Designed miniproteins, single chains, continued (5). Designs and how they scored, part 3

Each design is a single chain, and the fold is of that chain. pLDDT is the mean over its residues in the fold that is shown.

## One batch from the design tools (miniprotein)

Design m16072
Fold by ESMFold2-Fast:
Structure m16072 (fold): chain A 57 residues (1-57)
Amino acid sequence: SAEAEAAIEKILEEHRRRVEELRNSDLPVRDQTLRMMRLIADSTEEILKVRQAEKAS
């Protein structure tokens, strides 16, 4: 649906912002990488929740 597409677009825009903030941080490469993987997992979970809500309707 258009509503789900808009919600996913918003999640992806927020994800891009958070990734950029992390890459501009003074954290060591290892810590940046681990936190980046966590951000990917979190954003994926949010997208899945949107898609599952549509499927349950």
Scores: mean pLDDT 84

Design m16073
Fold by ESMFold2-Fast:
Structure m16073 (fold): chain A 72 residues (1-72)
Amino acid sequence: SQVDQLIAQGERHLLEGERLFGAGDREGAARHLERAAEDYRQAAELSTDPGTRQFLLNLADTLRRAAARLRA
């Protein structure tokens, strides 16, 4: 489904963000975490299951906060 594709894309951005953080690229890590957050937010908007939607929104918010911290 489109939801599953967005979740998979978000996971790839999250993994790349982790890799870049480990390499010392805080700005690159922040950008990938922001992309992951947007992918999960879009997946939440398309989700019909309230539990899945809430989980994805919480994950998106967590990643946005993490990205902001990396830029500080």
Scores: mean pLDDT 90

Design m16074
Fold by ESMFold2-Fast:
Structure m16074 (fold): chain A 91 residues (1-91)
Amino acid sequence: RGERIREALRRGIERAAPVALEVIRLMEAGDFDGAIKKMLEAGYITEKEAEDLRERFKKIKSESERASLATGVALWIIGRAMDREIARAEA
């Protein structure tokens, strides 16, 4: 039980980490559309959530706000990937 959940969490992190790092890179470069596209292609967000993120990106007023949002988005992707792998392990 615990070993299977630990393995599922590890797989989720390993699958999501490259996408999360690329999303951070794109956001740091100011390529918010590229970041959203990467998340949609990886299947970690819905089109509705993508529209909500576009609205949030438009409201960024500082470099610290951008960094905070990038961190939050990266953690969100990792969390979703972990949940997906746990669901597969329990099926």
Scores: mean pLDDT 79

Design m16075
Fold by ESMFold2-Fast:
Parts: structure tokens; C-alpha cells; sequence
Structure m16075 (fold): chain A 60 residues (1-60)
């Protein structure tokens, strides 16, 4: 799965879950554990774009 595909899926999940910070954090932690750093960077950028700065900071 490409970073762009992960970004699109996560964006849709955030829309369905009212920008749930815990959901985004869980996704990011899973990507980090799986060493999927390119996809993790996409999720961090998406967090910043949606004003979830605390999530972005915790995932960096």
C-alpha cells in the first residue's frame, strides 16, 4: 500500500469518526511498529492538516 493510499483511507476514517485523535494515534503507532515510515509520514502530515498537532507530535 502506498503512502497516498494510506492517506486516502485514513482521511475517510477520520471523516466517519469526527476526527478521532485516538483512532489516528492507533493507526500511526501500528505503522511505526510495522516500520512503515513513509506511510507514517503521510499520517503525520494528515494529522497536522486536520489540526491534530498533539497526535502529530506523539508520532514523530
Amino acid sequence: MTPEQVREIVKKLLELNNNDENLLLAIGKTLKKEKRYEELEAVIELAKENGLEDVAEKLE
Scores: mean pLDDT 79

Design m16076
Fold by ESMFold2-Fast:
Formats: structure tokens, sequence, C-alpha cells
Structure m16076 (fold): chain A 73 residues (1-73)
């Protein structure tokens, strides 16, 4: 379901956050850039199957998540 796709996306974002916290500090900036690319690819794929409202929510979640990642990268 579309709801499951959004939940899977949230789980994906949480895994990225956990992974980043486990990366040595000197590698976090490179991982952060890699994570941004992965998130963009995921959002592009979601844009093919989700409604405009659901895509807006996914982008909002991604933006909030990237701000949190940036604080620890």
Amino acid sequence: SDEQLLEDFKAFLEKILEDLKSVPENERKKYFEYAKELIDIYLEKLSKVLTPEQIAEAKRLADEFLKELEKIA
C-alpha cells in the first residue's frame, strides 16, 4: 500500500541515521553526502507511485531528517 511505502521510507531514513552515528567522525561528511544521494534516488522512485500529497509529506520528512543528520555529520 502507499501507506506502507511511506513507512518503508521512514524506516530507511532511521537506518541512515543509525549508520551515520556508527561512522568515524572523519568519514561522516562523506557518508552524509552519500546518504543525500540515496534519499534523492528514493524520493524520485516514490514520485512515480505516490500521490502529490504523499510526495510532499515524504519530502518534508526527508528535509527534517537531513537537518538532523547535518547536526551530527
Scores: mean pLDDT 83

Design m16077
Fold by ESMFold2-Fast:
Structure m16077 (fold): chain A 66 residues (1-66)
Amino acid sequence: SMMQQRSIDQMQQMIQNMEQTMTPVTPDDVVRARRGFQGAMRDLGLPQDVRDQMMQQVDDILSRRM
């Protein structure tokens, strides 16, 4: 649906902003960032398969920062 696509686009913007603005991170920062993104995805009502795919993107970015 159009509303679903808007929510997906919003999350992709948040992930892109994190990649551009995040400094080198500690393990504790990784846990906080993952929790924040999981919360945001739940608030946007994204389906589980989409959340899993986006969390993989977040984890890949965070791993590259460490």
Scores: mean pLDDT 76

Design m16078
Fold by ESMFold2-Fast:
Structure m16078 (fold): chain A 62 residues (1-62)
Amino acid sequence: SLEDLSEELKKKIDEITKKLLQLREAIRAGAPESEIQKLQEEVKKLAKEVVELRKKIEDLLK
């Protein structure tokens, strides 16, 4: 449903925010490049999922 998709979108946006904060802290603390790359890839994956969810929501509203 539209409501379920909206809740899923909100949760993924919240996850992106948390991952970006973790990425910032990892960089500030001088974490290994492998850890930084992993966090960057997780953010990219979530961002793609957000784009797909937004497209599904827009398609339902037309």
Scores: mean pLDDT 84

Design m16079
Fold by ESMFold2-Fast:
Structure m16079 (fold): chain A 72 residues (1-72)
Amino acid sequence: GAMTEELFARALEAARAGDEETALRLFRQIMELDPSRAGEVADELGTAAAIAGHLALARAIGRELQRFLASL
């Protein structure tokens, strides 16, 4: 929905900027609103962070996905 799309756009900006706290917070909100997209969103945010040179953030996004999936 529009809210998830807005959160995703903001999360991509945060991931590209290396703003780990904002990227992870928005990613968690997206996973709560649309759990079915968790893997897709994690892949896109992780790729954006990695391309921008934020490899630690890319790994952190992967770990948050793993924690989320373990909670299902």
Scores: mean pLDDT 88

Design m16080
Fold by ESMFold2-Fast:
Structure m16080 (fold): chain A 100 residues (1-100)
Amino acid sequence: SSIERRKENVLRDLEYAIGLLEEFDDPRLQRAAELLREAKRLVEEGRLEEALELLREAERLLAEHARENPDMSLLERLRLLTVSSTVHLSIRILERIIKE
């Protein structure tokens, strides 16, 4: 039950992050959203190690976008930070489930 609840929280968090990324008109961020959608499906299937690989790639794309777009608006920065924090938390939760 504890593991299933943590998986459910990851699924909800990823859905929220996807919604935030879809507000951006940027191909890299749209690719990150696609990776999050695929990772969400893999989590639902119990394929957690494969989901982690996609989440880490999404995290890399989000970091790259932040580095290459220093002139982003405050609102865009806050949305990107929210997405990055959500993805990072999801990675940490899945890593702990795998190690249990």
Scores: mean pLDDT 89

Design m16081
Fold by ESMFold2-Fast:
Structure m16081 (fold): chain A 70 residues (1-70)
Amino acid sequence: SATLAVLERVRARALERGHLQTARGLETVIRAMKELGISPDVAFDWAIEIAESLGDEETLRLIEEERARL
């Protein structure tokens, strides 16, 4: 629940910044949490890999900051 809310906020920020590929990748992770029940740790790891692979340093930093606060 808390992790899902974090990933939804991170996706919204990516959309706001025009990082459409990052937002689409994060939507895939969010759907995997909702439909397949992947763990919070797996979801964060996938989100980090997506941000890193796309060179989205701002989204990567935001994921790391939000994860550290949980």
Scores: mean pLDDT 86

Design m16082
Fold by ESMFold2-Fast:
Structure m16082 (fold): chain A 80 residues (1-80)
Amino acid sequence: DLSPLSQVPLSDLEKLEELLQTASDEEIDELERTLETFALVSSEETVEKLKEEISKLDIPEEVKKRLLEALERGMELRRA
């Protein structure tokens, strides 16, 4: 079964914010994998814009940190 969080488009930040308030650790881990992959295939400018948008989300700081670190890991893999 796919988690509701994994079905949300990354462009739908309002829906993502809502789901992240109640997301399980497993669901957040899946989103981290998705964000790392997104960062690997997207332009650096697009990834930086998404990092800025995520930093503005009204979600727990620990969750926010995990998502931002996932994007940074993907970006670092692109630079290697």
Scores: mean pLDDT 74

Design m16083
Fold by ESMFold2-Fast:
Structure m16083 (fold): chain A 71 residues (1-71)
Amino acid sequence: AEIKIFEAYKQSEQAGNKQTVELLQKALEALRKGDKEAAIEHLNKASDRSYNESKNQEAADLAREGAKEIE
């Protein structure tokens, strides 16, 4: 899960999508604390923003795949 989330983070940071980067940071922090529900929620929000706001399908897919690996 962390590898895919970090890859989505890198792509979003390089593209300047600060709000998506913040959501991905929150997801990683929640995952490290063992809060799976919060991590999944933040990842789904990051995926939705990447797809709808940034038109970045690859980052969106990576965030969603990360959420599925946590489930």
Scores: mean pLDDT 78

Design m16084
Fold by ESMFold2-Fast:
Structure m16084 (fold): chain A 79 residues (1-79)
Amino acid sequence: GSVNYLVLIQFKEPMTAEKLKNLEKLLKESFPQEFQKLVVKNPKYAQAVFSSSQSAEAAVKLLSKTFPEATFSITVLKD
């Protein structure tokens, strides 16, 4: 099976639909080969799915600059 990497994102303030759309666009444009999808669990919690650990780590670095008050963690999803 393939291994996927989840970037777990907890936002300080609830995200609007527009901000979530812009986030997904940013991830698609920054990681066009490695970003698979954004799963929104609620307005304060999202999961970004990547095909590589390197892209997940790079995404955390990028998102930490874009959302400095959010918290991030990476989890391995084994398929």
Scores: mean pLDDT 86

Design m16085
Fold by ESMFold2-Fast:
Structure m16085 (fold): chain A 72 residues (1-72)
Amino acid sequence: MDAIREAVRPIAEELEERLAELRAAGASEREIELLKLEAGLRQLDAAVAAGGDAEMAAKLRAKIEEERRAVE
């Protein structure tokens, strides 16, 4: 089943585009890391909406939010 894969693809593509923009603008490693973590959360939401494991996604979201706080 590729439904989860298809659901996260546009988010991954948007992330690549936004990373290129930030690097061109001279963004810090911190800003880049925060964008990656935020994209990770959006990918988890899209995966759950496409039929992914909500319990596993909630656990992964908690870890990403913890990493995001450490970077902030």
Scores: mean pLDDT 79

Design m16086
Fold by ESMFold2-Fast:
Structure m16086 (fold): chain A 95 residues (1-95)
Amino acid sequence: LMPINPKFAQRLLEELKKKGIEVKGQVFLDPATGAGHRSIVIAKAGAKKVVGGDISEEMLEVAKERAKKEGLEIEFVKGSKEEIEKYYEKLKKEL
């Protein structure tokens, strides 16, 4: 599996800034994380907490291994987009 492309990381962070979204110290949800690319980029950029979700258990295993290799604490949740968004809304009330 390929390492995260630095160009992808830069573009994602620039797009978030353009939309007025601050990454540092924030809680983020990535409800269709796949192999964890977006979740890992956001966590590396200083997010306080990242929740990454996907319907694919196999993809989440890849995402977990990548996060562990990068030394990042990311919560990965298996579910549909709707289930993951509902979990995040509950989590926000507890943070």
Scores: mean pLDDT 77

Design m16087
Fold by ESMFold2-Fast:
Structure m16087 (fold): chain A 96 residues (1-96)
Amino acid sequence: MKATEEGLKEAEKNEEALELGEKAAQALVDGDIDTAVEYIGKETELISKIVNKKDESSGVAVEVGGVLLQVAIKNMSEEERKAYGKRLLEEIEKLK
């Protein structure tokens, strides 16, 4: 299989996913949990669609991970959410 054309399409969708993740992380830092959960959901759906095209089990794993992350965030303290959001922003910057 030629990895180049599929790789470019995946890279564009991964860039969108990183932008959604950055918005989610910023919302966590700002204490806007509803907005953070919304962006995590959108990012999870996008990544699931990317990986599910090649491996359906990977898509399901991403969806499960996204649900668990949303539950974890809702159960975090305000201080823990802000610390987590700041760490996510730092990790996302490293991926750019």
Scores: mean pLDDT 73

Design m16088
Fold by ESMFold2-Fast:
Structure m16088 (fold): chain A 82 residues (1-82)
Amino acid sequence: MSQLQQLIQNALTQSRNLSLLIAGAPSRAQYDQYTAQRDNLVANTTNTINTNFPDQANAATQVRNQSNQIFNNILNLANAGE
């Protein structure tokens, strides 16, 4: 349980940091690169949860949904500033 909670919290923290890098990207190429890194983070985290904690499918869904919400909130704030 503590390992799963730590995995989720680390993934959400890294997702937020990557989302900030995406929002502040000075070029489209860097935007696409950071977006790919963030997508890989979410995919790797959900795969790890599904492999190591198969009975906790809701945790994988929660990581994906919360990560997407963090990303959308940061991007919406960046877009509103233009």
Scores: mean pLDDT 78

Design m16089
Fold by ESMFold2-Fast:
Structure m16089 (fold): chain A 68 residues (1-68)
Amino acid sequence: SDEEVIDRIMEETGLSREQAETALELVREDPTLTPEELARAVEERTGEKISVAQAGTALGIVNEALYA
């Protein structure tokens, strides 16, 4: 479920629920996003910065849940 994906992102990265939900939505819209692009897009949508490492972990979790 989406809630399980969001909870996994939060647990593994320390992102807020809003940041985790935003990352899930962004990757669902564009699964070709790089970690750098995802980090930038989350910052633009939420106003809060995340690291490329946090974005990379979130991207991996979402891609495995939706497309693996």
Scores: mean pLDDT 85

Design m16090
Fold by ESMFold2-Fast:
Structure m16090 (fold): chain A 80 residues (1-80)
Amino acid sequence: KDDELSEKIEKIFSLPKEEKTKELIKLLEELYKEGDLESIEIIVGTLLALAGYESSEIKKILDSIKTLEEYKELVKKLIL
């Protein structure tokens, strides 16, 4: 449900750095297992925007990612 996803994202983003990374990686793994690529793109796109990336760059980055491991590595770089 869209509201539950938004609530989870907000809660995770309020966590300390190490817990935030761990919980985001777990969330990405669960979403990938469910085939919910749209939610993964929303989460990663939000992180890129918070890191100061422009919308056009975010789209290019997301379009270039093909695997769960690439999403995980990007998330680790944006938080760590």
Scores: mean pLDDT 79

Design m16091
Fold by ESMFold2-Fast:
Structure m16091 (fold): chain A 92 residues (1-92)
Amino acid sequence: MIEELKERLRQLATDYENMRKSLEDEAKKLGEEEAQKYGNQYREAVARGDTKTAEELKKKVEELQNKIDELRQKASDYDTLAGELRKLAEEL
């Protein structure tokens, strides 16, 4: 019974660690691919005096930054949960 509970806690910790890594990878991809791309396009639009395109791109960059921040916060929360679950498994 106790050993079975320890294994379940370790499995849950591993699941949260995997979810954390997935969220970190998604946040990194959004930052490197999408946010940088739109940031570069924004700079080019400003240089051309294309105010409408610049405004639209600025909004897209802000929306992407908010999504990245949300993903990073969730990853941090899952890392904390995984650590707590591993500690409980060790203390049982």
Scores: mean pLDDT 85

Design m16092
Fold by ESMFold2-Fast:
Structure m16092 (fold): chain A 100 residues (1-100)
Amino acid sequence: SMDDLLQKALELLEEFGERLPILREPVDLSLLPNYPQIVPNPVSISQIIEDIESGKIKSVDEFLERVRQLLRNVEKFLPEGHPVREAAEELAREFEEALS
């Protein structure tokens, strides 16, 4: 069911946050003031979790769009070869495979 798939998505997001803690919380704009100019639509793992729990994300497709946005944001801000970018790309692939 959709609820079972969203529960699986929540469990995978919690694991993702443990594997990539840097992406778990919103970016501190006081430390990175140029971040909004590069990434106008910021997304964190904790925000996606909250959106699932509050019912704002209602489907697997909506969830995957948020994961894809998180990946696009990482790719815009971090250069090719950065370990956080490579790990985010791999984990996003794992989400697509697990929920397809």
Scores: mean pLDDT 82

Design m16093
Fold by ESMFold2-Fast:
Structure m16093 (fold): chain A 99 residues (1-99)
Amino acid sequence: MQDGFQGQMYHGLGLDLYGQGKLPEAILYLGRSAGLYAKAGYDDTADVMLRETERTADEAVKQGKGEEAKKALEEGAEFAESLGADDVAERLREIRDRI
């Protein structure tokens, strides 16, 4: 019950950070949001968050922040694993290994 609400809060924070140009921080909170939505059973919303995380990571690479983006993706994956959202963790690490 709490996980869906926390996912929504982290999603909002991720969007605010993206708007500020803080891309590695945005990646972290969007990735964490994906894990929380998946744990809550909102799989379609988690997929949207993973897509937003990937787009943000690609933009971070274009701005020369690829290494910071990789760290944020790994931190997001570790958070998802702590929630039991192993599929989200795997997808975040796939994005990390691609960039």
Scores: mean pLDDT 87

Design m16094
Fold by ESMFold2-Fast:
Structure m16094 (fold): chain A 133 residues (1-133)
Amino acid sequence: MSLYDKFKKAANSIFKEEVYNKILSFLSPEVVQALIDLFGEETFKLLILAILYLITTRKSSDPNDPFFQELMRLIMRAMMTNTKLTPDSSNEEKLGAALLWLTQNLVRDPSKSDEENTAEALRQLYQWIQENL
């Protein structure tokens, strides 16, 4: 089983469609479509969940949480292999590269909800993609 498949399995156990739809409500349709066009719908959902998790667990991360362990494996793999985000990259490479970029560039506004902070992180990633891809 690939790192992507392991992460997807862990993610599916905690995914909530209502939270996903709430995050999408803070994004323009143009941003959502551009990110889906690059990542695909499945990898885009996984990316949203990973960002939300990074935002919500910053002060209380449990190192024994299976989702956290698989998330860290993806980020570490991307770091070790110097993985780049390109249109032709695999789903694992795209997810890992995007998460690595986010760990370096993620800014949180404590006055906003976790869902609003997740949407803002996605807008920043979208802007970087527009400038670099």
Scores: mean pLDDT 81

Design m16095
Fold by ESMFold2-Fast:
Structure m16095 (fold): chain A 67 residues (1-67)
Amino acid sequence: MLVDFEELKEMVEETAKKLGIELSEEELERITRKLLDWFDKDGDGKLDEAEWEEFKRNLPVLLLTLA
């Protein structure tokens, strides 16, 4: 199953809220695009199941670094 930008954006927003990080709409979109670029090895603008699992695993640490 392929995960698109909107699904990534929702996960980023939810994880940021759990960590007590407040992101503007601009910051949320910027961070989500950067993370998609880092994990999208195929360059198709979507994450496969393996890339999505790696993304979720690392998301809290990445958000603390990028926000």
Scores: mean pLDDT 77

Design m16096
Fold by ESMFold2-Fast:
Structure m16096 (fold): chain A 54 residues (1-54)
Amino acid sequence: GSKVTGRVKEGFIFPKSFDEQLGSYIAVNSKDKHLITAGGSGTVEYNKAKIDSA
């Protein structure tokens, strides 16, 4: 897995239960093909398990 701090620039998918202010979002990295999730804390993590749910 990989971690990214800051805003997401690669492709991203917003979950159905998305908060318009902060919320959690899912991003897909085109290079690694991993899902990046952020929980309104300002840190994103790669979570491949989410790709089956997204």
Scores: mean pLDDT 41

Design m16097
Fold by ESMFold2-Fast:
Structure m16097 (fold): chain A 60 residues (1-60)
Amino acid sequence: GPYAEAGRRAQEEARRALAAGDAAASKTHGLKGKEAYDAAQRAGDVEDAREAGRASSLGG
């Protein structure tokens, strides 16, 4: 769903920023990913929240 997609994009951008040595940008993108996950949980969309969390974990 939209929260999972937002989480995946934020995670990808955070990883690219970290690889480039931009810790500030990485932190900003990571925060956006967390906000997407938290928003899914607040909306009661447990499945989308799980998918967003899984997307964050699949890259490591």
Scores: mean pLDDT 72

Design m16098
Fold by ESMFold2-Fast:
Formats: C-alpha cells, sequence, structure tokens
Structure m16098 (fold): chain A 86 residues (1-86)
C-alpha cells in the first residue's frame, strides 16, 4: 500500500541520515557500511519512484521517464560522494 511504502521510505531516510551525519563528522565507515549506504540509497530511489506513481496514477510516460532519469542521476551522485569519503 501507499502507507506501507511511505513508512518504508521514512525508515530508509532515517538510516541514511545517520550514515550521512557520521561521514560529515569525519568518521570512517567500514566497507560493509559503505556497501549498505549504497544499497539504501538505491532502495530509497526505487521507493520514491513507486510512491510518485501511486500518488499520480495518470502520470504521463515522459514525466515518469524524466523522474526515473533524475532519481538515477541522484543515486549516482550520492554513491560517488560516499566513495569519495572512503
Amino acid sequence: SLEDLLAEARALEAEIAGLVDRLERGEALSPAEIARFEQLVRQLADLRYQIAKMQNPDMPQAEADAMKAKLDAEVAATVAWVRAQA
């Protein structure tokens, strides 16, 4: 359901925020934590896409494609940033 997806997105956002805070404080993340961070960011992007489509079921294909491309670019940028901190 939309409510379940929103709850899952909030949980992922909270976990990501905790890892971001640690990196911004100059703390080193383990390789396993870096891998987890990358997984969480990708999962959140997928959930955001699903939520957006459920909130706008009549979304034009061009708008859906543009949103997917934007989310993919944001994931790539975040992953690159995380790897630069390692």
Scores: mean pLDDT 87

Design m16099
Fold by ESMFold2-Fast:
Structure m16099 (fold): chain A 80 residues (1-80)
Amino acid sequence: SRKELVEELIEKIEKKVKEILEESKKKNLSVEEAKEKMEEAAQKLLTEFIKENPDLSAEDQDELSLRALEIINKAVEEYK
């Protein structure tokens, strides 16, 4: 179902953001650099998903973008 596809996308975004967080900490990157990498990765995943699901409403797209932003914000708060 579409709900399952959305949750799979969110899981992929969470996993990718976590990978970037850990790699950024290991490389001692700035918070700004880590955030940019997370935002770029999330936008790429969102764009690919929207392309594959062209019937997504503007509201659905906005909800996905907000969920991605929340994931990134949480990861940034954990960055040191």
Scores: mean pLDDT 84

Design m16100
Fold by ESMFold2-Fast:
Structure m16100 (fold): chain A 103 residues (1-103)
Amino acid sequence: AERDRLLAEARANVDHLLAEGRITPEQAEAVLKLAEDLARRFSPERARRYIGLLMLAAQAGKAVELREAYENGDKEKMLEILREAGVDPETAEEFIADVEAAR
């Protein structure tokens, strides 16, 4: 139920951003697919934090590219995208390290 709640919260946030015209449907789909994978792999605490990064990437128009880099294991591209989305370097590096460790 923790996972279901976290994903329901992510969907509500995505729906709100879509309704405001702040993200596209393609960015929304990329966020939800990544959020589902993160919620499966990480604790609720870490997954919630990383879903926040996905929302920033989506608002920068970069969630689709982030999803592609994530699925391909492209660390350099993930770091570039998170930096372009305004994520601080320490948080971006922590996210990538956690993703790599979970593979």
Scores: mean pLDDT 84

Design m16101
Fold by ESMFold2-Fast:
Structure m16101 (fold): chain A 76 residues (1-76)
Amino acid sequence: SEALEKKLEEIAKKLAEKLGVEIEEGVPVETAVVRLTAEYLVSQGKEEEAVEVLNEMVKNKEDPEKIIKLAEEVLK
């Protein structure tokens, strides 16, 4: 869904801004969200949570709505 892709792009931008990094060009937006979410949690000292969230995102790689929900929970 184009609407889901736009939401993933918004989340990737928010995570990149919080980390002070640029979004890598040519990387699929879902991959960017997964990587940036894990990096954000590690930056907060939440390494165990980063592993758990990364595993859940990988398990749901075909479900962009679930990836969005997981990333939004981390951004709270």
Scores: mean pLDDT 82

Design m16102
Fold by ESMFold2-Fast:
Structure m16102 (fold): chain A 95 residues (1-95)
Amino acid sequence: DEAVEEYEKGLEAYRNGDYDSAIEHFEKAAELAPGTEIEAEAKTMLGLAYYRQGDYDKAREYLTEAESIAASLDPKNPVVASIRDLARAMLAQIA
């Protein structure tokens, strides 16, 4: 699954502190898997990567999109619940 592979590459770049590379991979993961858990996770990670770079406007934009996508998915799925809760927590920190 190309979307999963791009998401995993994004996570590796994020762990290494390469936020520019992480953003590129997470953007591709989101584009490849619209309306899915992968899009919601990728957009949450985009928000975190932009937050790490100090781009709070982009961070807020992507975290809001991630929460919206997660809200359209099954709330009983623990992955969806985790995405929603993380996005909400991060949005609360970005004043």
Scores: mean pLDDT 85

Design m16103
Fold by ESMFold2-Fast:
Structure m16103 (fold): chain A 100 residues (1-100)
Amino acid sequence: SPLEILKEAVREMARIAKEEFPELAEYIDKLEEEMLETFEYLSSTHDRTRFLVIAGLELVGMMTEVRLKMRQLGVPEEKIDEVMKRMREVMLETLKQLEA
């Protein structure tokens, strides 16, 4: 289902962020929990097309929040870009699964 595919994307993106920055684990766990709850709510209240659009925007929001948090902690931009690249690859693979 689209919901399960998107929930897996959230979990994988969170895993990537925690792998690189274990000191952010509590922050990332909270973002993951909030995102999963949001996707379940959106999936129950919106049709497929609206759900996919909003969920896509929420994933971009998650990436932005992680990026800003890493910058606040003084993480070098090179490391931030590496993590963002990996998270972006998860989003691209998720889009392929949703098109299948």
Scores: mean pLDDT 85

Design m16104
Fold by ESMFold2-Fast:
Structure m16104 (fold): chain A 78 residues (1-78)
Amino acid sequence: SSMLAEQGRRLAAEGGRLEREGERALADGNKVTAKELYLQAARKYAEAARLFEEAGERASAMLARQQSDRALAKAKEL
């Protein structure tokens, strides 16, 4: 449904904002804060992927899953 896709886009955008905040925290030397923000970003991307899958937006779901995995990998390095 278009409502599920819209909610998915909103959650993916939140994930992107959190990931950028994590990158800024890391640049400032705050590894603990950066890790927490990357984990939060990963969760938002994972929720977005589920909603895109429910909406039938396969490409958007795949991209959101990849973004979630990358955010988790960034957190794991910290």
Scores: mean pLDDT 92

Design m16105
Fold by ESMFold2-Fast:
Structure m16105 (fold): chain A 87 residues (1-87)
Amino acid sequence: MKAKEYAELAKKKAEEGDAEGAIEYARKASRAAGEVPGTGGANGAVAGAIGAAGGYAMLKAGYSNEEAAKTAASGAEGGARGAERGA
């Protein structure tokens, strides 16, 4: 599965209010982007990782599932964009 597919799943989980699911798919999007050679893949991996970490941190800080999920999904989208640019 490519970073774009994981980003779409993260967005779907965010729409469902599933912050943990959105965070997991952002992490997977980061990993998939990191498998794409070049700076686009590397930048995508960083964006996905920041989104996943940010979403997790927001949940631990007491932010809503919706806010945490949106942060994770945004990072996953960054991962997908980086991967597509790197390919």
Scores: mean pLDDT 79

Design m16106
Fold by ESMFold2-Fast:
Structure m16106 (fold): chain A 94 residues (1-94)
Amino acid sequence: MSTLTVIAEIKPGTENEVSKALLDALDESGAEPTSMAIISYTDLDGKSYVVLSANFKTEEEALKAAKALAETLSKNPNVIHAEVSVNGEVVYEV
């Protein structure tokens, strides 16, 4: 089992749009998570975040998902900064 984590700082008010973009990119990648959670929150300093966590049967599937998610995050004007990690190692930074 391999774990993928996305932590994205986003423009406030765009949580639903960024979440949808991540879910669409994951679906289009063909990688099938065994479990997934997506949450959004705003910290006390007014910074907004979307966090996606997913588990995959293989590291190959997790890395495939990571690449697709990093590509969608890099193209999204509402993403300020993001990190994509597989098994605790940052594989993409945008």
Scores: mean pLDDT 88

